# Designed miniproteins, single chains: the designs that were tried, part 45

Each design is a single chain, and the fold is of that chain. pLDDT is the mean over its residues in the fold that is shown.

## One batch from the design tools (miniprotein)

Design m1550
Fold by ESMFold2-Fast:
Structure m1550 (fold): chain A 55 residues (1-55)
Amino acid sequence: MTGAQAFDEVERRYGPEGAGLAGIYGYELRTSKGLSSADATLEGGEIAGGMLRAL
């Protein structure tokens, strides 16, 4: 899975706000933990989705 495919999947599940936040958190996870673009984007999406539901 490419990072772009992972981003599209997150947008489908959590909407454009979730996808935007997933991009930000995915970048942090990629740079700090060395995750792949796809893994970082999916993990960021889970974090973003949880935060948006809590708000």
Scores: mean pLDDT 72

Design m1551
Fold by ESMFold2-Fast:
Structure m1551 (fold): chain A 100 residues (1-100)
Amino acid sequence: SLEKVTEEVKKLLEEAYKLLKDKDYEGAREKVEEMRKLLLETFEKLNEPEAAKKVEELTKKMLELIDNAEKLSESELLKKFAEIVKEIIRVIDEVYEKLR
């Protein structure tokens, strides 16, 4: 199930990125919130509280970035978004390694 969760998270983040490029900030925000809920529920079930806390911090930064999108250039917005995406994927990969 964690493999399927990882695939869904990647899909949600890719869709959020596309929505940011289209300047659909509300749509991008909704995709990030869906991803956050999925990961927090998953890490709670796996008893990974440290991973859950890190995901909450990273998704908060991502939502704050989207909420301030109009104050940033498109290139800066997308760059910062991609950096947070990499950190979220790293957290998932660390949990996945522990469970293998």
Scores: mean pLDDT 87

Design m1552
Fold by ESMFold2-Fast:
Structure m1552 (fold): chain A 68 residues (1-68)
Amino acid sequence: MLSEEAAVTRAVLLLSKEDIAEITKLYKEGKFDEVRELVRQKLLDAGVTEEEANRMADALVKRLKELR
């Protein structure tokens, strides 16, 4: 429905369990910039465009910050 929620859902579906584990570790350490860079790189490796990867990574990081 919301573009941001769709972007987060798509990002999660493209990430492996190992990617999610590393993201969770960085999130617990408060390293949100590293989370964003990791997500962007993994999405690019999965064949997502740079523009869409940036949008999806930013949406996911925003959601993670709100889960505090």
Scores: mean pLDDT 79

Design m1553
Fold by ESMFold2-Fast:
Structure m1553 (fold): chain A 81 residues (1-81)
Amino acid sequence: MEVIITGLLITTKKPLSKEEAEALAKKIEETILSVEGVVDATVEVVSPDKIRVRVVAESEEAIEKAVEELKKTFDVKVEVI
């Protein structure tokens, strides 16, 4: 099966503590994995206000749904990279 791999950069409105950033990263991972058609996700805290995500999905539509779910669930900026 061919999969689509997309990078996302998530920016928070304020810099987070290490504990808050790790907790947010876990919630982001759980949210993305809950989207139909998402196969895998890796989430990494890169700075106090930035989290990188790699999404592996069955379709572009699944990636679009993951981005919308993140924007809906969290007060963050989401950029496709």
Scores: mean pLDDT 83

Design m1554
Fold by ESMFold2-Fast:
Structure m1554 (fold): chain A 83 residues (1-83)
Amino acid sequence: MALARELAAAAIAGDLARTDELVERLRELLKTDPERALLLTARAMLEVARWALATETDPENRAAARAMIEKLEAEIAALEAKL
């Protein structure tokens, strides 16, 4: 599953054209397999949140990133449990 990592990488790099292509693929997947599309979106957001935590030095922003990671990990676990 490279799509989540590719989407996170494109978003972090500010590659709008690539981000739009990957979002369109997720939109198509959402029509045929909505649970998998949501799982991939959550995984991409988790990668971005982990990058933010790794690069952020401000304690308030680090706390926000940790909260986002915890929330996304719970959402991913719930989606994976539904299969």
Scores: mean pLDDT 78

Design m1555
Fold by ESMFold2-Fast:
Structure m1555 (fold): chain A 84 residues (1-84)
Amino acid sequence: GPNSPELALQLFEEGLRLDEEGKTSEAAKLFAEARQILLETLGPDSPEVARVLLAYAEHLRSLGDEERAEELFKKAQEILEKNK
């Protein structure tokens, strides 16, 4: 279908590529879209959601937004703890 976990991960990987190229606003949009699809298809506690949150947190930290980065790292860690 048009929205799937596989599509979300493809959008996420493209976001990482754009971030490496310095296209930070485009990368952020793809990270947000990937997260939304994963939330709708796998739910908020999936490891795939945690993966996207970790990458987006690293992106925010690279831009100097340490407060939001720390919040996303904590949320990702909570998800990963639930999936142990």
Scores: mean pLDDT 78

Design m1556
Fold by ESMFold2-Fast:
Structure m1556 (fold): chain A 55 residues (1-55)
Amino acid sequence: MLSREEQLARAEALLGEMLRDGSISREQAVTFLQTYLGLSREEAEARVAAIEAAL
């Protein structure tokens, strides 16, 4: 089974594809991370910003 860090990396890769394709907004990506990983809004927003920077 993947580690927590690997699971997060896979989720970030998926969100990156969806953000690049325009299939998901930044707000939806934030909500996904909050719901899926249990991150706070501030943590999720920081993560999404990092994902966008890596696109």
Scores: mean pLDDT 77

Design m1557
Fold by ESMFold2-Fast:
Structure m1557 (fold): chain A 76 residues (1-76)
Amino acid sequence: AAVAKLELVELSEEEVELRATSLSAQDVKVVVKLKSGNTVTVYAAADGTTGSALVREKVEDAREGLETTAKVETVA
């Protein structure tokens, strides 16, 4: 199964960085649905390189999306 470490880093009141690191030695795709209805996709490489995406949401709204909707898949 695809396994990834997910982190949220608060950059400001209105911006957070979503980080993903593959733990399964597989290229992974992480999809998060935000409270606004937008989706954020982060790709993380099999070599353990961290992928990141900038999210323009309040940290609490981004955290809620991550905790309730985060889906980790192997990239085909």
Scores: mean pLDDT 80

Design m1558
Fold by ESMFold2-Fast:
Structure m1558 (fold): chain A 67 residues (1-67)
Amino acid sequence: MTLVVEITHESGGFRGGVSVEPYAGHHALVAILPSGRASVHLQDTGENLVGRVVELGEDRVTVEVER
């Protein structure tokens, strides 16, 4: 599953809104680990997703969720 987070600010990682279903409109915190893996915390539900960064832009991060 591909997750796109529209970055609004950085605080403990990249913070912003998810722009794709099924989490569209959710608030997310993306922490990029030294391994290149991404931890995505969905603040509204408390879910934690793990994946890889497939694209990092100036205002957007795209994560392919590992499953």
Scores: mean pLDDT 78

Design m1559
Fold by ESMFold2-Fast:
Structure m1559 (fold): chain A 75 residues (1-75)
Amino acid sequence: MEEIELLKKAAEIEGLELTDEEAQEILDSLTEEERKLAVEAAKVLIKKAEGHPDAEELEEEVLKRLKEEREKRAA
């Protein structure tokens, strides 16, 4: 439920309305690793919209992890 709530709130920030069913379908379509990244990205987006000073640091961390995962698969 927490993951669905985070995804819905992040979607609202982007001007999209997600139902619980639509959010669950998105999460179910993702791999375990992609799901973790989606949840983390949603948390960062929410913090950024709320004006938290740590949001920039969290965004950099998520982007670094995404880049590392892509590079590991290419090697």
Scores: mean pLDDT 73

Design m1560
Fold by ESMFold2-Fast:
Structure m1560 (fold): chain A 79 residues (1-79)
Amino acid sequence: SAEQAEEALRLARRGKELYLEGKKLLESGGDVRRAIGLILAGIGDILEAYRLAQKAGDEEALAEVLALAAEAGLKLPGG
């Protein structure tokens, strides 16, 4: 559904931002606990986005989720 596709893209964008923020914080010698929390939250959001995009059956939304994951440096299963 369009709602599931929209939610998938929202989660993928947020997940990418959280993941990259966490990686940057880790690389800059910042708060390691905070950095790991952001990385895990980002990965979780991207994986949920992938599931929702598949469930929606929207090939364009799935392609965009995969592109957002790749921009973050994450390779999803089956992608």
Scores: mean pLDDT 86

Design m1561
Fold by ESMFold2-Fast:
Structure m1561 (fold): chain A 77 residues (1-77)
Amino acid sequence: SEEEVERLARKLAETLIEELESQGIVLSEEGRERLLEEAREFARRYLELKAAGDREGFIEANLEFLEKVKEIIAEEK
């Protein structure tokens, strides 16, 4: 459901923001918004892949999300 996507995305974004801040990386408001948008896309893909039992797709989705997070971080520094 969209509600489940939003809950997962927010939790993921909040967790990552806290982790980045612990490393001295403080995202701008724009950076936080972009991270949440990417987290929503990942959460949607995660739920679809989990329902389908697509383990390979899940791995690919994780790697793509990590690359997006790296891009967002690079734009802050």
Scores: mean pLDDT 84

Design m1562
Fold by ESMFold2-Fast:
Structure m1562 (fold): chain A 60 residues (1-60)
Amino acid sequence: SNTSQGLSLASEAGRLASENPDEEKGFAAGELAGRGVSLAMSGFGRTAYDLGLEGIKLAK
């Protein structure tokens, strides 16, 4: 489902953010990951999906 996919991507963004030695990138990716998880749990799975992807992109 969109919610499960959004939560999965947001969780991956959070993992990458926590592993990133660049504080600015890690913080930005972490913010997107946290918001993505919150939105996925609130039923906004599509928005969570987009935020998770952007977070992963920033954390790389």
Scores: mean pLDDT 76

Design m1563
Fold by ESMFold2-Fast:
Structure m1563 (fold): chain A 81 residues (1-81)
Amino acid sequence: ADPEEVEAGIDATIESAAKAHGLEVSELSEEALERLREIVREYYERMQTLVGDAEAQRALAVETAERVEAILEEQKRELAE
């Protein structure tokens, strides 16, 4: 995968996660979007180093999902009355 493919995958992942939490990407702050992009990019980079280690890959996926969920829940709270 080249950097353009990775970036497109990161953006698609963020859009999907935001939608799952009832959020539009446009509702997210620039800071939250940058944090999400960093987390997902780190996930893809680390997954490449863990090829063949299914247990470590699962642990990283869980850790990444928790980090993404925390940011989206924080943004959802900021948008609450």
Scores: mean pLDDT 78

Design m1564
Fold by ESMFold2-Fast:
Structure m1564 (fold): chain A 87 residues (1-87)
Amino acid sequence: MEEEIRKLLQEFREAVKNKDMEKVKSILEKIAKLLDEHPENFEAAREVIRLAKEYGIEDLLREIKKKMFDEKQKENPDLKYTLPEID
């Protein structure tokens, strides 16, 4: 888990640096899935939100989160997903 998120965060930073928005979106979707399955990993969630704010892609992250939430909402009211605020 930790290694997967770390690798995805590295790829995310590189994709943003290269202005590859398709790859950025793909990576964020993968990270969102991992965080959704492991909501207790607040450090990774916090880092993703921080990077999204830093690179001005909060809207994209929010869009991905809404899509994920809608899919969960369909069958999983027990899933409590929180998007932690930076500091």
Scores: mean pLDDT 68

Design m1565
Fold by ESMFold2-Fast:
Structure m1565 (fold): chain A 60 residues (1-60)
Amino acid sequence: FDLSTVGPRDIRWLAQAVGLTLSDAEIAALARDPAAALETLSRRSGVPVERLIEFLEVMR
């Protein structure tokens, strides 16, 4: 999976999938660095980064 293709829509979907409520501004900020965004979402949700990557891979 290529993290450089992760955009704001992907970050919004991941946040929803792990039960986090984020503003559009927060999503835009996270999308600037997808790798750091996954770490942040993992820390806030308790879901491992590997599981978040799996969620992105199965997104339809």
Scores: mean pLDDT 78

Design m1566
Fold by ESMFold2-Fast:
Structure m1566 (fold): chain A 62 residues (1-62)
Amino acid sequence: SEIEKKFEEMRKTLIDRLQKELGVSKEEAERILSSLDYYSLAKLFGIATPEIIEYELKKKKE
């Protein structure tokens, strides 16, 4: 779906940013990413689109 494509693009960008900012390997960046929810990642990197943030917030809330 469209939102799944946005998640994949965001995930790739977050992995790249984690590697660059923390100086970690791709494997470690993927491990870190999998331990955080999308809302936390969006806050840390300001990458998530409003639509993705709304979706995750609604899911967590309800």
Scores: mean pLDDT 66

Design m1567
Fold by ESMFold2-Fast:
Structure m1567 (fold): chain A 113 residues (1-113)
Amino acid sequence: NVEKLRELKAELERLVSQFHIELLALENSSVAEIAEQVRLYLARLEAIVAQIQSLLDPSSAARLNQVMADLRADIDRALATTTDPKELTQRLIEIVNEYSTKILEIVDDYIAS
């Protein structure tokens, strides 16, 4: 259902924008507080992505699963290797922007098909 995919796309775009705002507010906070915010973001993102996957063809769903696996790996690496909160927030914003762009491209490609 293309209409439902457009709704989920808009929800994803709002989630990414909100995460960017919330993460920047934590740049002078602690790594632990940033990690908790990321955990909450990933849970919400995974819920939206699961709904998107249910509406995609198997090939597009497989591409989306790979993007999500890569996103989780890059976030885990950033959290494990970054000790400065400001550096961590910048790295996480870059990671989220990269992978959200890839997710949106998969959805847009499917809608255009």
Scores: mean pLDDT 88

Design m1568
Fold by ESMFold2-Fast:
Structure m1568 (fold): chain A 76 residues (1-76)
Amino acid sequence: EENKAIAEEFLKYAEELIKKLKEEGASEELLKRAEELARETAEAIAKYGPESEEAKEKARELEEVLKEIVEEIKKK
């Protein structure tokens, strides 16, 4: 499945990014939210494709949380 392969690759990259953010001192609560949204985004990609509205919506939610994490780290 093409969508499943894309979802697996996305999740791998997201997990690596979240691990890096954890090492940089991101809050546990924001990290947990990012992990949840990464899984939900991967699931949407697998079911509906990476260009689906479902995948885009989850990706936007993830992007907002990642932005909050980056801003928090910068202020420290």
Scores: mean pLDDT 82

Design m1569
Fold by ESMFold2-Fast:
Structure m1569 (fold): chain A 87 residues (1-87)
Amino acid sequence: MSIREKVFELMERLIEEAEKLGDLEFAKRIRELKEQLEKDPSTSDYEAALYALIAAHEAKKRYPENEEIQELFEEAKRLLLEARKAA
């Protein structure tokens, strides 16, 4: 999987977790961000990973005790580091 594909998969998992928690407004905001990134071919893997990390960090602040969100935040940090090395 490309870094970009991993970023979109991580964002989809964040959307699913937010929807499970009943936070439909937050899920909608992440979905809109994902759609914007998918429509913009000029967005680098690093920029896409950075946006995913920002979304995951907001999720962690909203739900600090949610284990899945904590794992997604750690994965987002790893993806950003991988994207930095690939640039």
Scores: mean pLDDT 86

Design m1570
Fold by ESMFold2-Fast:
Structure m1570 (fold): chain A 66 residues (1-66)
Amino acid sequence: MKLVLRATHDQTSTTPDGVSFKKGDIIEVSDVTSIGDTTITGVATVNGVELRGEIDKSSVEVVSVE
């Protein structure tokens, strides 16, 4: 499953390899490991960079599901 998300708010990870993005960024989530009530966890590509971790559901909107 691949999710294509758009950032509605900024997110900053506490680790360099964690998922960080700015409002308006397109986030492609591959290898979704879990979808919780508040977070999506998996492998995310932001601006061509592959990152791993959690995405705050309140900071993104769904563009497509592939």
Scores: mean pLDDT 77

Design m1571
Fold by ESMFold2-Fast:
Structure m1571 (fold): chain A 104 residues (1-104)
Amino acid sequence: MKAEAQQHLLEAIGHAARAAVIAFKAAGDDKEALEHVRKAFRHVAEAQEALLAGDLEEALKHAEEAIRHVREALKHIKDEEARKRVEEELKEAEEHLKKAREAL
C-alpha cells in the first residue's frame, strides 16, 4: 500500500543517511571512502526529493544506490566500532527497503 511504502522508504532513507554520516566521520582522509560517502549523500537527497514528489519507485532506486555507496565506503573504513555501527544502520535500511518494495 502507498502509505506503508512511503513510511518504509522514509525509514530506509533515514538509516542510509545515518550510515553515511558514521562512514564520513570514520573515513578520515581516505579519498575513496569520502567519494562514496559524497555519492551516498547525493542519492539520499534525490531519494528525499522523489519521496516528497510521490515518486516512490524513483525514491526506492535512489535509496538503494545510497546503501550501495555506503557499503563501498565501508570497505575503506578501518575503525572496527564504526564499521559495526555502519553495518547495523545498513541492515535496518535494507530491511525497510525490502518492506517498501513489498508494499509497492
Scores: mean pLDDT 90

Design m1572
Fold by ESMFold2-Fast:
Structure m1572 (fold): chain A 92 residues (1-92)
Amino acid sequence: SPVELAKEIIKAIEEEDYEKAHELAEELRKVSPSVVEALAKALDPENVDKLLENVEFVKNALNLIDALLNKDYEKAKEYLKKLKEIVKEVTK
């Protein structure tokens, strides 16, 4: 499931298992028609439409996957942090 892969990516980044996060990002890109939708559903399944309409969420979600594919793990951590901040603001 793309959503389960996205959840595992988030967990791998938080656990600093960056090799796993990279491999999962490659798999997510192959199986998901939208990596942004998978990340939105993984982070907040109740507010998916609001997250997909949020330009900063979409931008940071795409940048997160790109950073993981390029093995830029410091940028991946920063983009995940930004995604969580946006989710927190949208759910207020």
Scores: mean pLDDT 87

Design m1573
Fold by ESMFold2-Fast:
Structure m1573 (fold): chain A 55 residues (1-55)
Amino acid sequence: SELDQLRLEALRKMLELYEEYKKKHPDATVEERIDFVNEAAKEGRKLLEEKLKNL
């Protein structure tokens, strides 16, 4: 389904952003990594909601 494709795309983008984050911040604490993931998830959800409105 188109929804499943959007979910997979969001997951791939999240993983890519996290890998970039780890490369730029190799000494990041667990707390900092959690904060990054939470912010990225919030932005991803907002973008997904916008795409779903046009689906």
Scores: mean pLDDT 78

Design m1574
Fold by ESMFold2-Fast:
Structure m1574 (fold): chain A 100 residues (1-100)
Amino acid sequence: SSEDLELMKEALIEFRKKFYELMETLSEEEQEKALKVLDELGEKFEEIINKAIKEKLSVEEWYEKVLEEMERAKEENPELAEVLDKAIEKFEEIWEKLLK
């Protein structure tokens, strides 16, 4: 639904805001890598949203798929794990507030 799509987009916007905020704590080299990871995650999130719309996935199924991609990014980029952990926590907080 349009309401579900708006909730999905808002949660991802807040994840991105927190990620950008935390990037200021990183070295210049780590910031460049973090931007590339964020761009790759953005592409994956777009794919998940498009699939959720097409297949009418539940909000819970969408959430699980997005979270899996975020966790995979942590495993592939251990130097960014702290930044990703804090951004994921923010995503989860917003998700709980929007659904409850």
Scores: mean pLDDT 80

Design m1575
Fold by ESMFold2-Fast:
Structure m1575 (fold): chain A 93 residues (1-93)
Amino acid sequence: MEKELEEVKKRFEELKEEYDEVAERASKVINELDAAGRIEDSVELSVILIKIAVYITVAERAIERGDVEKAKEEIERLEEAIKELKAKIKELE
């Protein structure tokens, strides 16, 4: 039981570190898109960043409450959203 919460917390920390790296890259791409007048593309990346921020917040609160099931669900959503962000960055260069 305690081991499951520790594993969830460890996975969440790993995803947060990955997100920090990808978010820095996304911010740079957003700035380049804005400078080029590619407003719709920059907004698409910004929306994905907002979704990720929501998933992180919900996962943190679930972990604080010891809600392992809810934390796992939000971590899965977070993993998918980070993957989506990486794919969109690669598409937009």
Scores: mean pLDDT 85

Design m1576
Fold by ESMFold2-Fast:
Structure m1576 (fold): chain A 56 residues (1-56)
Amino acid sequence: SALDALVEAIIASPVGTFGDAVREAVRAFQRANGLPDDGVMDQETYDALQRLFGPR
């Protein structure tokens, strides 16, 4: 999906250059899915995104 492609682009880009806005968006996604809300795309966060928007 477009959202999946966008999230992958965010992961591939230096998060530090985007600052709090990107971190907040990732953190909100993590909170919504019961994951640690550290604002960093880890394997569990990516896996949750794939489960919701990718083929199971």
Scores: mean pLDDT 66

Design m1577
Fold by ESMFold2-Fast:
Structure m1577 (fold): chain A 71 residues (1-71)
Amino acid sequence: MIEENVEKARKIAEELTKDLTPEQREVAVDMAEALARSFAKIEKRPLTDEEVERLARMGVELGLLVYEVDQ
């Protein structure tokens, strides 16, 4: 189910950002969830664990970049 992939991406993103500020974590986690959800919708299938992990990592990276630019 798409929601299971999104939940897994959220947990991976939370773990990757546990030492960051709450504001940085919020943006990074939200981006990870958004990428996982969008990719699952495009593929129209449940994502693999590897795909979820890669999307979570990319989402964290993009979210932190967005946070930096907004400052």
Scores: mean pLDDT 80

Design m1578
Fold by ESMFold2-Fast:
Structure m1578 (fold): chain A 69 residues (1-69)
Amino acid sequence: MLSPEEVAEILRHALRTGRLSEEQRRRIAEEEGVESLSQRQAAVAAARRFVERLGMDAFIELAGEVHRD
């Protein structure tokens, strides 16, 4: 199971670079119980899991943090 910290790192990376690494995409696919996910599907799944675990306010704060970089 992905920790909240791992999900946050995956989202931070996706927001900074516009994509997930191969390892990050693989980990999200495993959490979703599927063999593979596209870049878009993995990003959406990561965002949903982050909001489910840490809430929408935490997601907004993370997005604001990345926008300053």
Scores: mean pLDDT 77

Design m1579
Fold by ESMFold2-Fast:
Structure m1579 (fold): chain A 92 residues (1-92)
Amino acid sequence: MRELRHRLAVKSTAAGVLAVGYEIDAELGEIDPELAKERATDLRKIVRLMNEGRYEEAAKLAEESAKKYEKTDPVMADFYRELAELAREVAA
């Protein structure tokens, strides 16, 4: 139980760091600015929902993000799926 919450906290922190990274990438034009802003917005919303204890809603948004990015960024899609699984386990 404590281990699941710790793993979720680590993933939540990583999501916040990734959001900052995408915001920087959008400003620098290193990747598609619209895609970068969309990813940053999704990650920040997931982190906010988790901070508010809304784990089921965070899991659903993470799953939607995983499906959206599956073909273009499988590594990020896997990150979102793992985050969704952990959030659901904590919610249960």
Scores: mean pLDDT 77

Design m1580
Fold by ESMFold2-Fast:
Structure m1580 (fold): chain A 113 residues (1-113)
Amino acid sequence: LDAFVEAVKKALDKSIIKKEQRDAILKATNDFVEAIRAGDLEAAKAASQKLAEAIVATKNPQFLMNLELELRKLAPELYRLLASIKVSTSGTADPLAYLTELLTKFAEAVLAR
C-alpha cells in the first residue's frame, strides 16, 4: 500500500493540477490506504467515495493515465488486482460512480487477501 501512495504522488507530479486539488487527492489517498490497513471495510468504502470525488473534481483524464502507469512500475501486483476488477458502471456516462465502484471493489479485493 505504500507503493500505491507513492504512485499517486508521482502521478500528481506529472499532471497539471491545482495545489488545493493535489492536497485533497493526497489526503483522500492516505485516508483510503489507512482504512484498508486497519481492515475497516466501511471506512474503506467511505474513503473510496471521497477519493473518487477528489479525482473527478480535477477534470483531468491525464492524471488517471499517469496513475495507471506509475502503479504498473511501483506496484505491479496492485496494478494486476486493479486491472482484474469488473466495473458495471460506464466511466464515460458517470465517472464518479465508475471510480467509486472501482476503488470500493479494489479495497474489498485487498481486504479479502
Scores: mean pLDDT 78

Design m1581
Fold by ESMFold2-Fast:
Structure m1581 (fold): chain A 75 residues (1-75)
Amino acid sequence: SARLEAIVRAVAEATGLSREAARRIVELLKELWEADPDPSLAAFYAAQVREAFADELPLERAGAAAEIAMRLLLG
């Protein structure tokens, strides 16, 4: 999807993450949202991203990427 690729690029550019890492975060958030689409669970989705990438990425960067990706996926 052209829209998904644009979101991946925006997340990577805003956070300094590789495009590959940004893609994995965006895809995980998309899967979480599609499984249970509830805006009240935004903090839960961000926490799931932080936990999934805890051994690969700094907590703060993973969290920032999740927040940016959520805004772009839901907007």
Scores: mean pLDDT 81

Design m1582
Fold by ESMFold2-Fast:
Structure m1582 (fold): chain A 57 residues (1-57)
Amino acid sequence: DIQADIARIQAIRDKAIAGTASRDEIIDALRIQLRIAQRQGQQQAVAGLRQIIAAIQ
C-alpha cells in the first residue's frame, strides 16, 4: 500500500496548497508519513511526527 499512501499524501498536499485541506486530512497525511518512517526505520522522523500529531490532534 505504499503507492496508495503516497497518492493520498500528494492529494492532501495539493488541497493544502489550494487552502481546502481539513485538519483531519492534514492529520491523516501525518499519520501516513509516520507509518512510512516507521517501516523505513527513521527513528528521528518518527519521534518528530509523533510530537506534531499529538500537538495537533
Scores: mean pLDDT 81

Design m1583
Fold by ESMFold2-Fast:
Structure m1583 (fold): chain A 92 residues (1-92)
Amino acid sequence: SEEVVKKLLELAEKAAKELKEKGDSREAILEIQLKAREEAVEYLLSQGFSEEDAESLALLVLTYAGLLYEGAPEELIEHIKKQLEEAVKKAL
């Protein structure tokens, strides 16, 4: 679903922004990451995904957020974005 992918990308971008603004310690970074994972999993479960698929997709959301946070090369960011899109299609 394009709407599911869009929502997951929005959650990842929100997490990346929070990491940049509030990621002042390892503990703060971990709290932001755990909250982002929880929000992604809860959303995916509400969309009818299995617990296993929701957890796997949430890890891709966190990976994408981390790449945005660290300013990774655009090619790598696009690669993970496509991986997330393909994983959503396979899980549906």
Scores: mean pLDDT 87

Design m1584
Fold by ESMFold2-Fast:
Structure m1584 (fold): chain A 98 residues (1-98)
Amino acid sequence: SEEEVKEKIAKLIEDELEKPQKTSDQLGLELVEAAGLPADEETAKLLLSKALELLGEEVDPKHHIPALVTQLLNVAREKGAEVVAEAIVKAAKELKEE
């Protein structure tokens, strides 16, 4: 369910903010997988960039996954993991319909 996917993504973000255990690349790919998309680098860049744009962030298309993940975690620190998870779910829906 969409609600269950959002909760899973929010928990991934919250866990990383409280106790960093993953590389940014690993977290980026896990967020893509949790959103129901292929866990590859290109899909991760598209998903994370689109989520950041939906959050009103300026995104450099040349940014690699670590930079996108770092920016996303900074938004989560300011606005909450649930807000970021909602943006990721919405971005994933838009990518699946393209």
Scores: mean pLDDT 84

Design m1585
Fold by ESMFold2-Fast:
Structure m1585 (fold): chain A 81 residues (1-81)
Amino acid sequence: SMEEALRTAIAALEAADDSATVTEAIMAAVDAVEAVVGPTKGIAIGFLLLSIAVELGIASSTPLGEVRDALIAELERILAE
């Protein structure tokens, strides 16, 4: 389900290193989602996280530690809908 994909993505972002780039963190979240709920949901989460980063003005090279809470908050907002 998309709810399960969102929860998996949140867990992957929480587990990722602060020094990882946003791009590396998104790729890791996509891989985690794909392993749990399949490639279609993995791709969907990848597009969603990229869209969130663009809307928030976050560069792909930004260290995850600077923006993790903002990315997770947007995923949690979507999950609550």
Scores: mean pLDDT 87

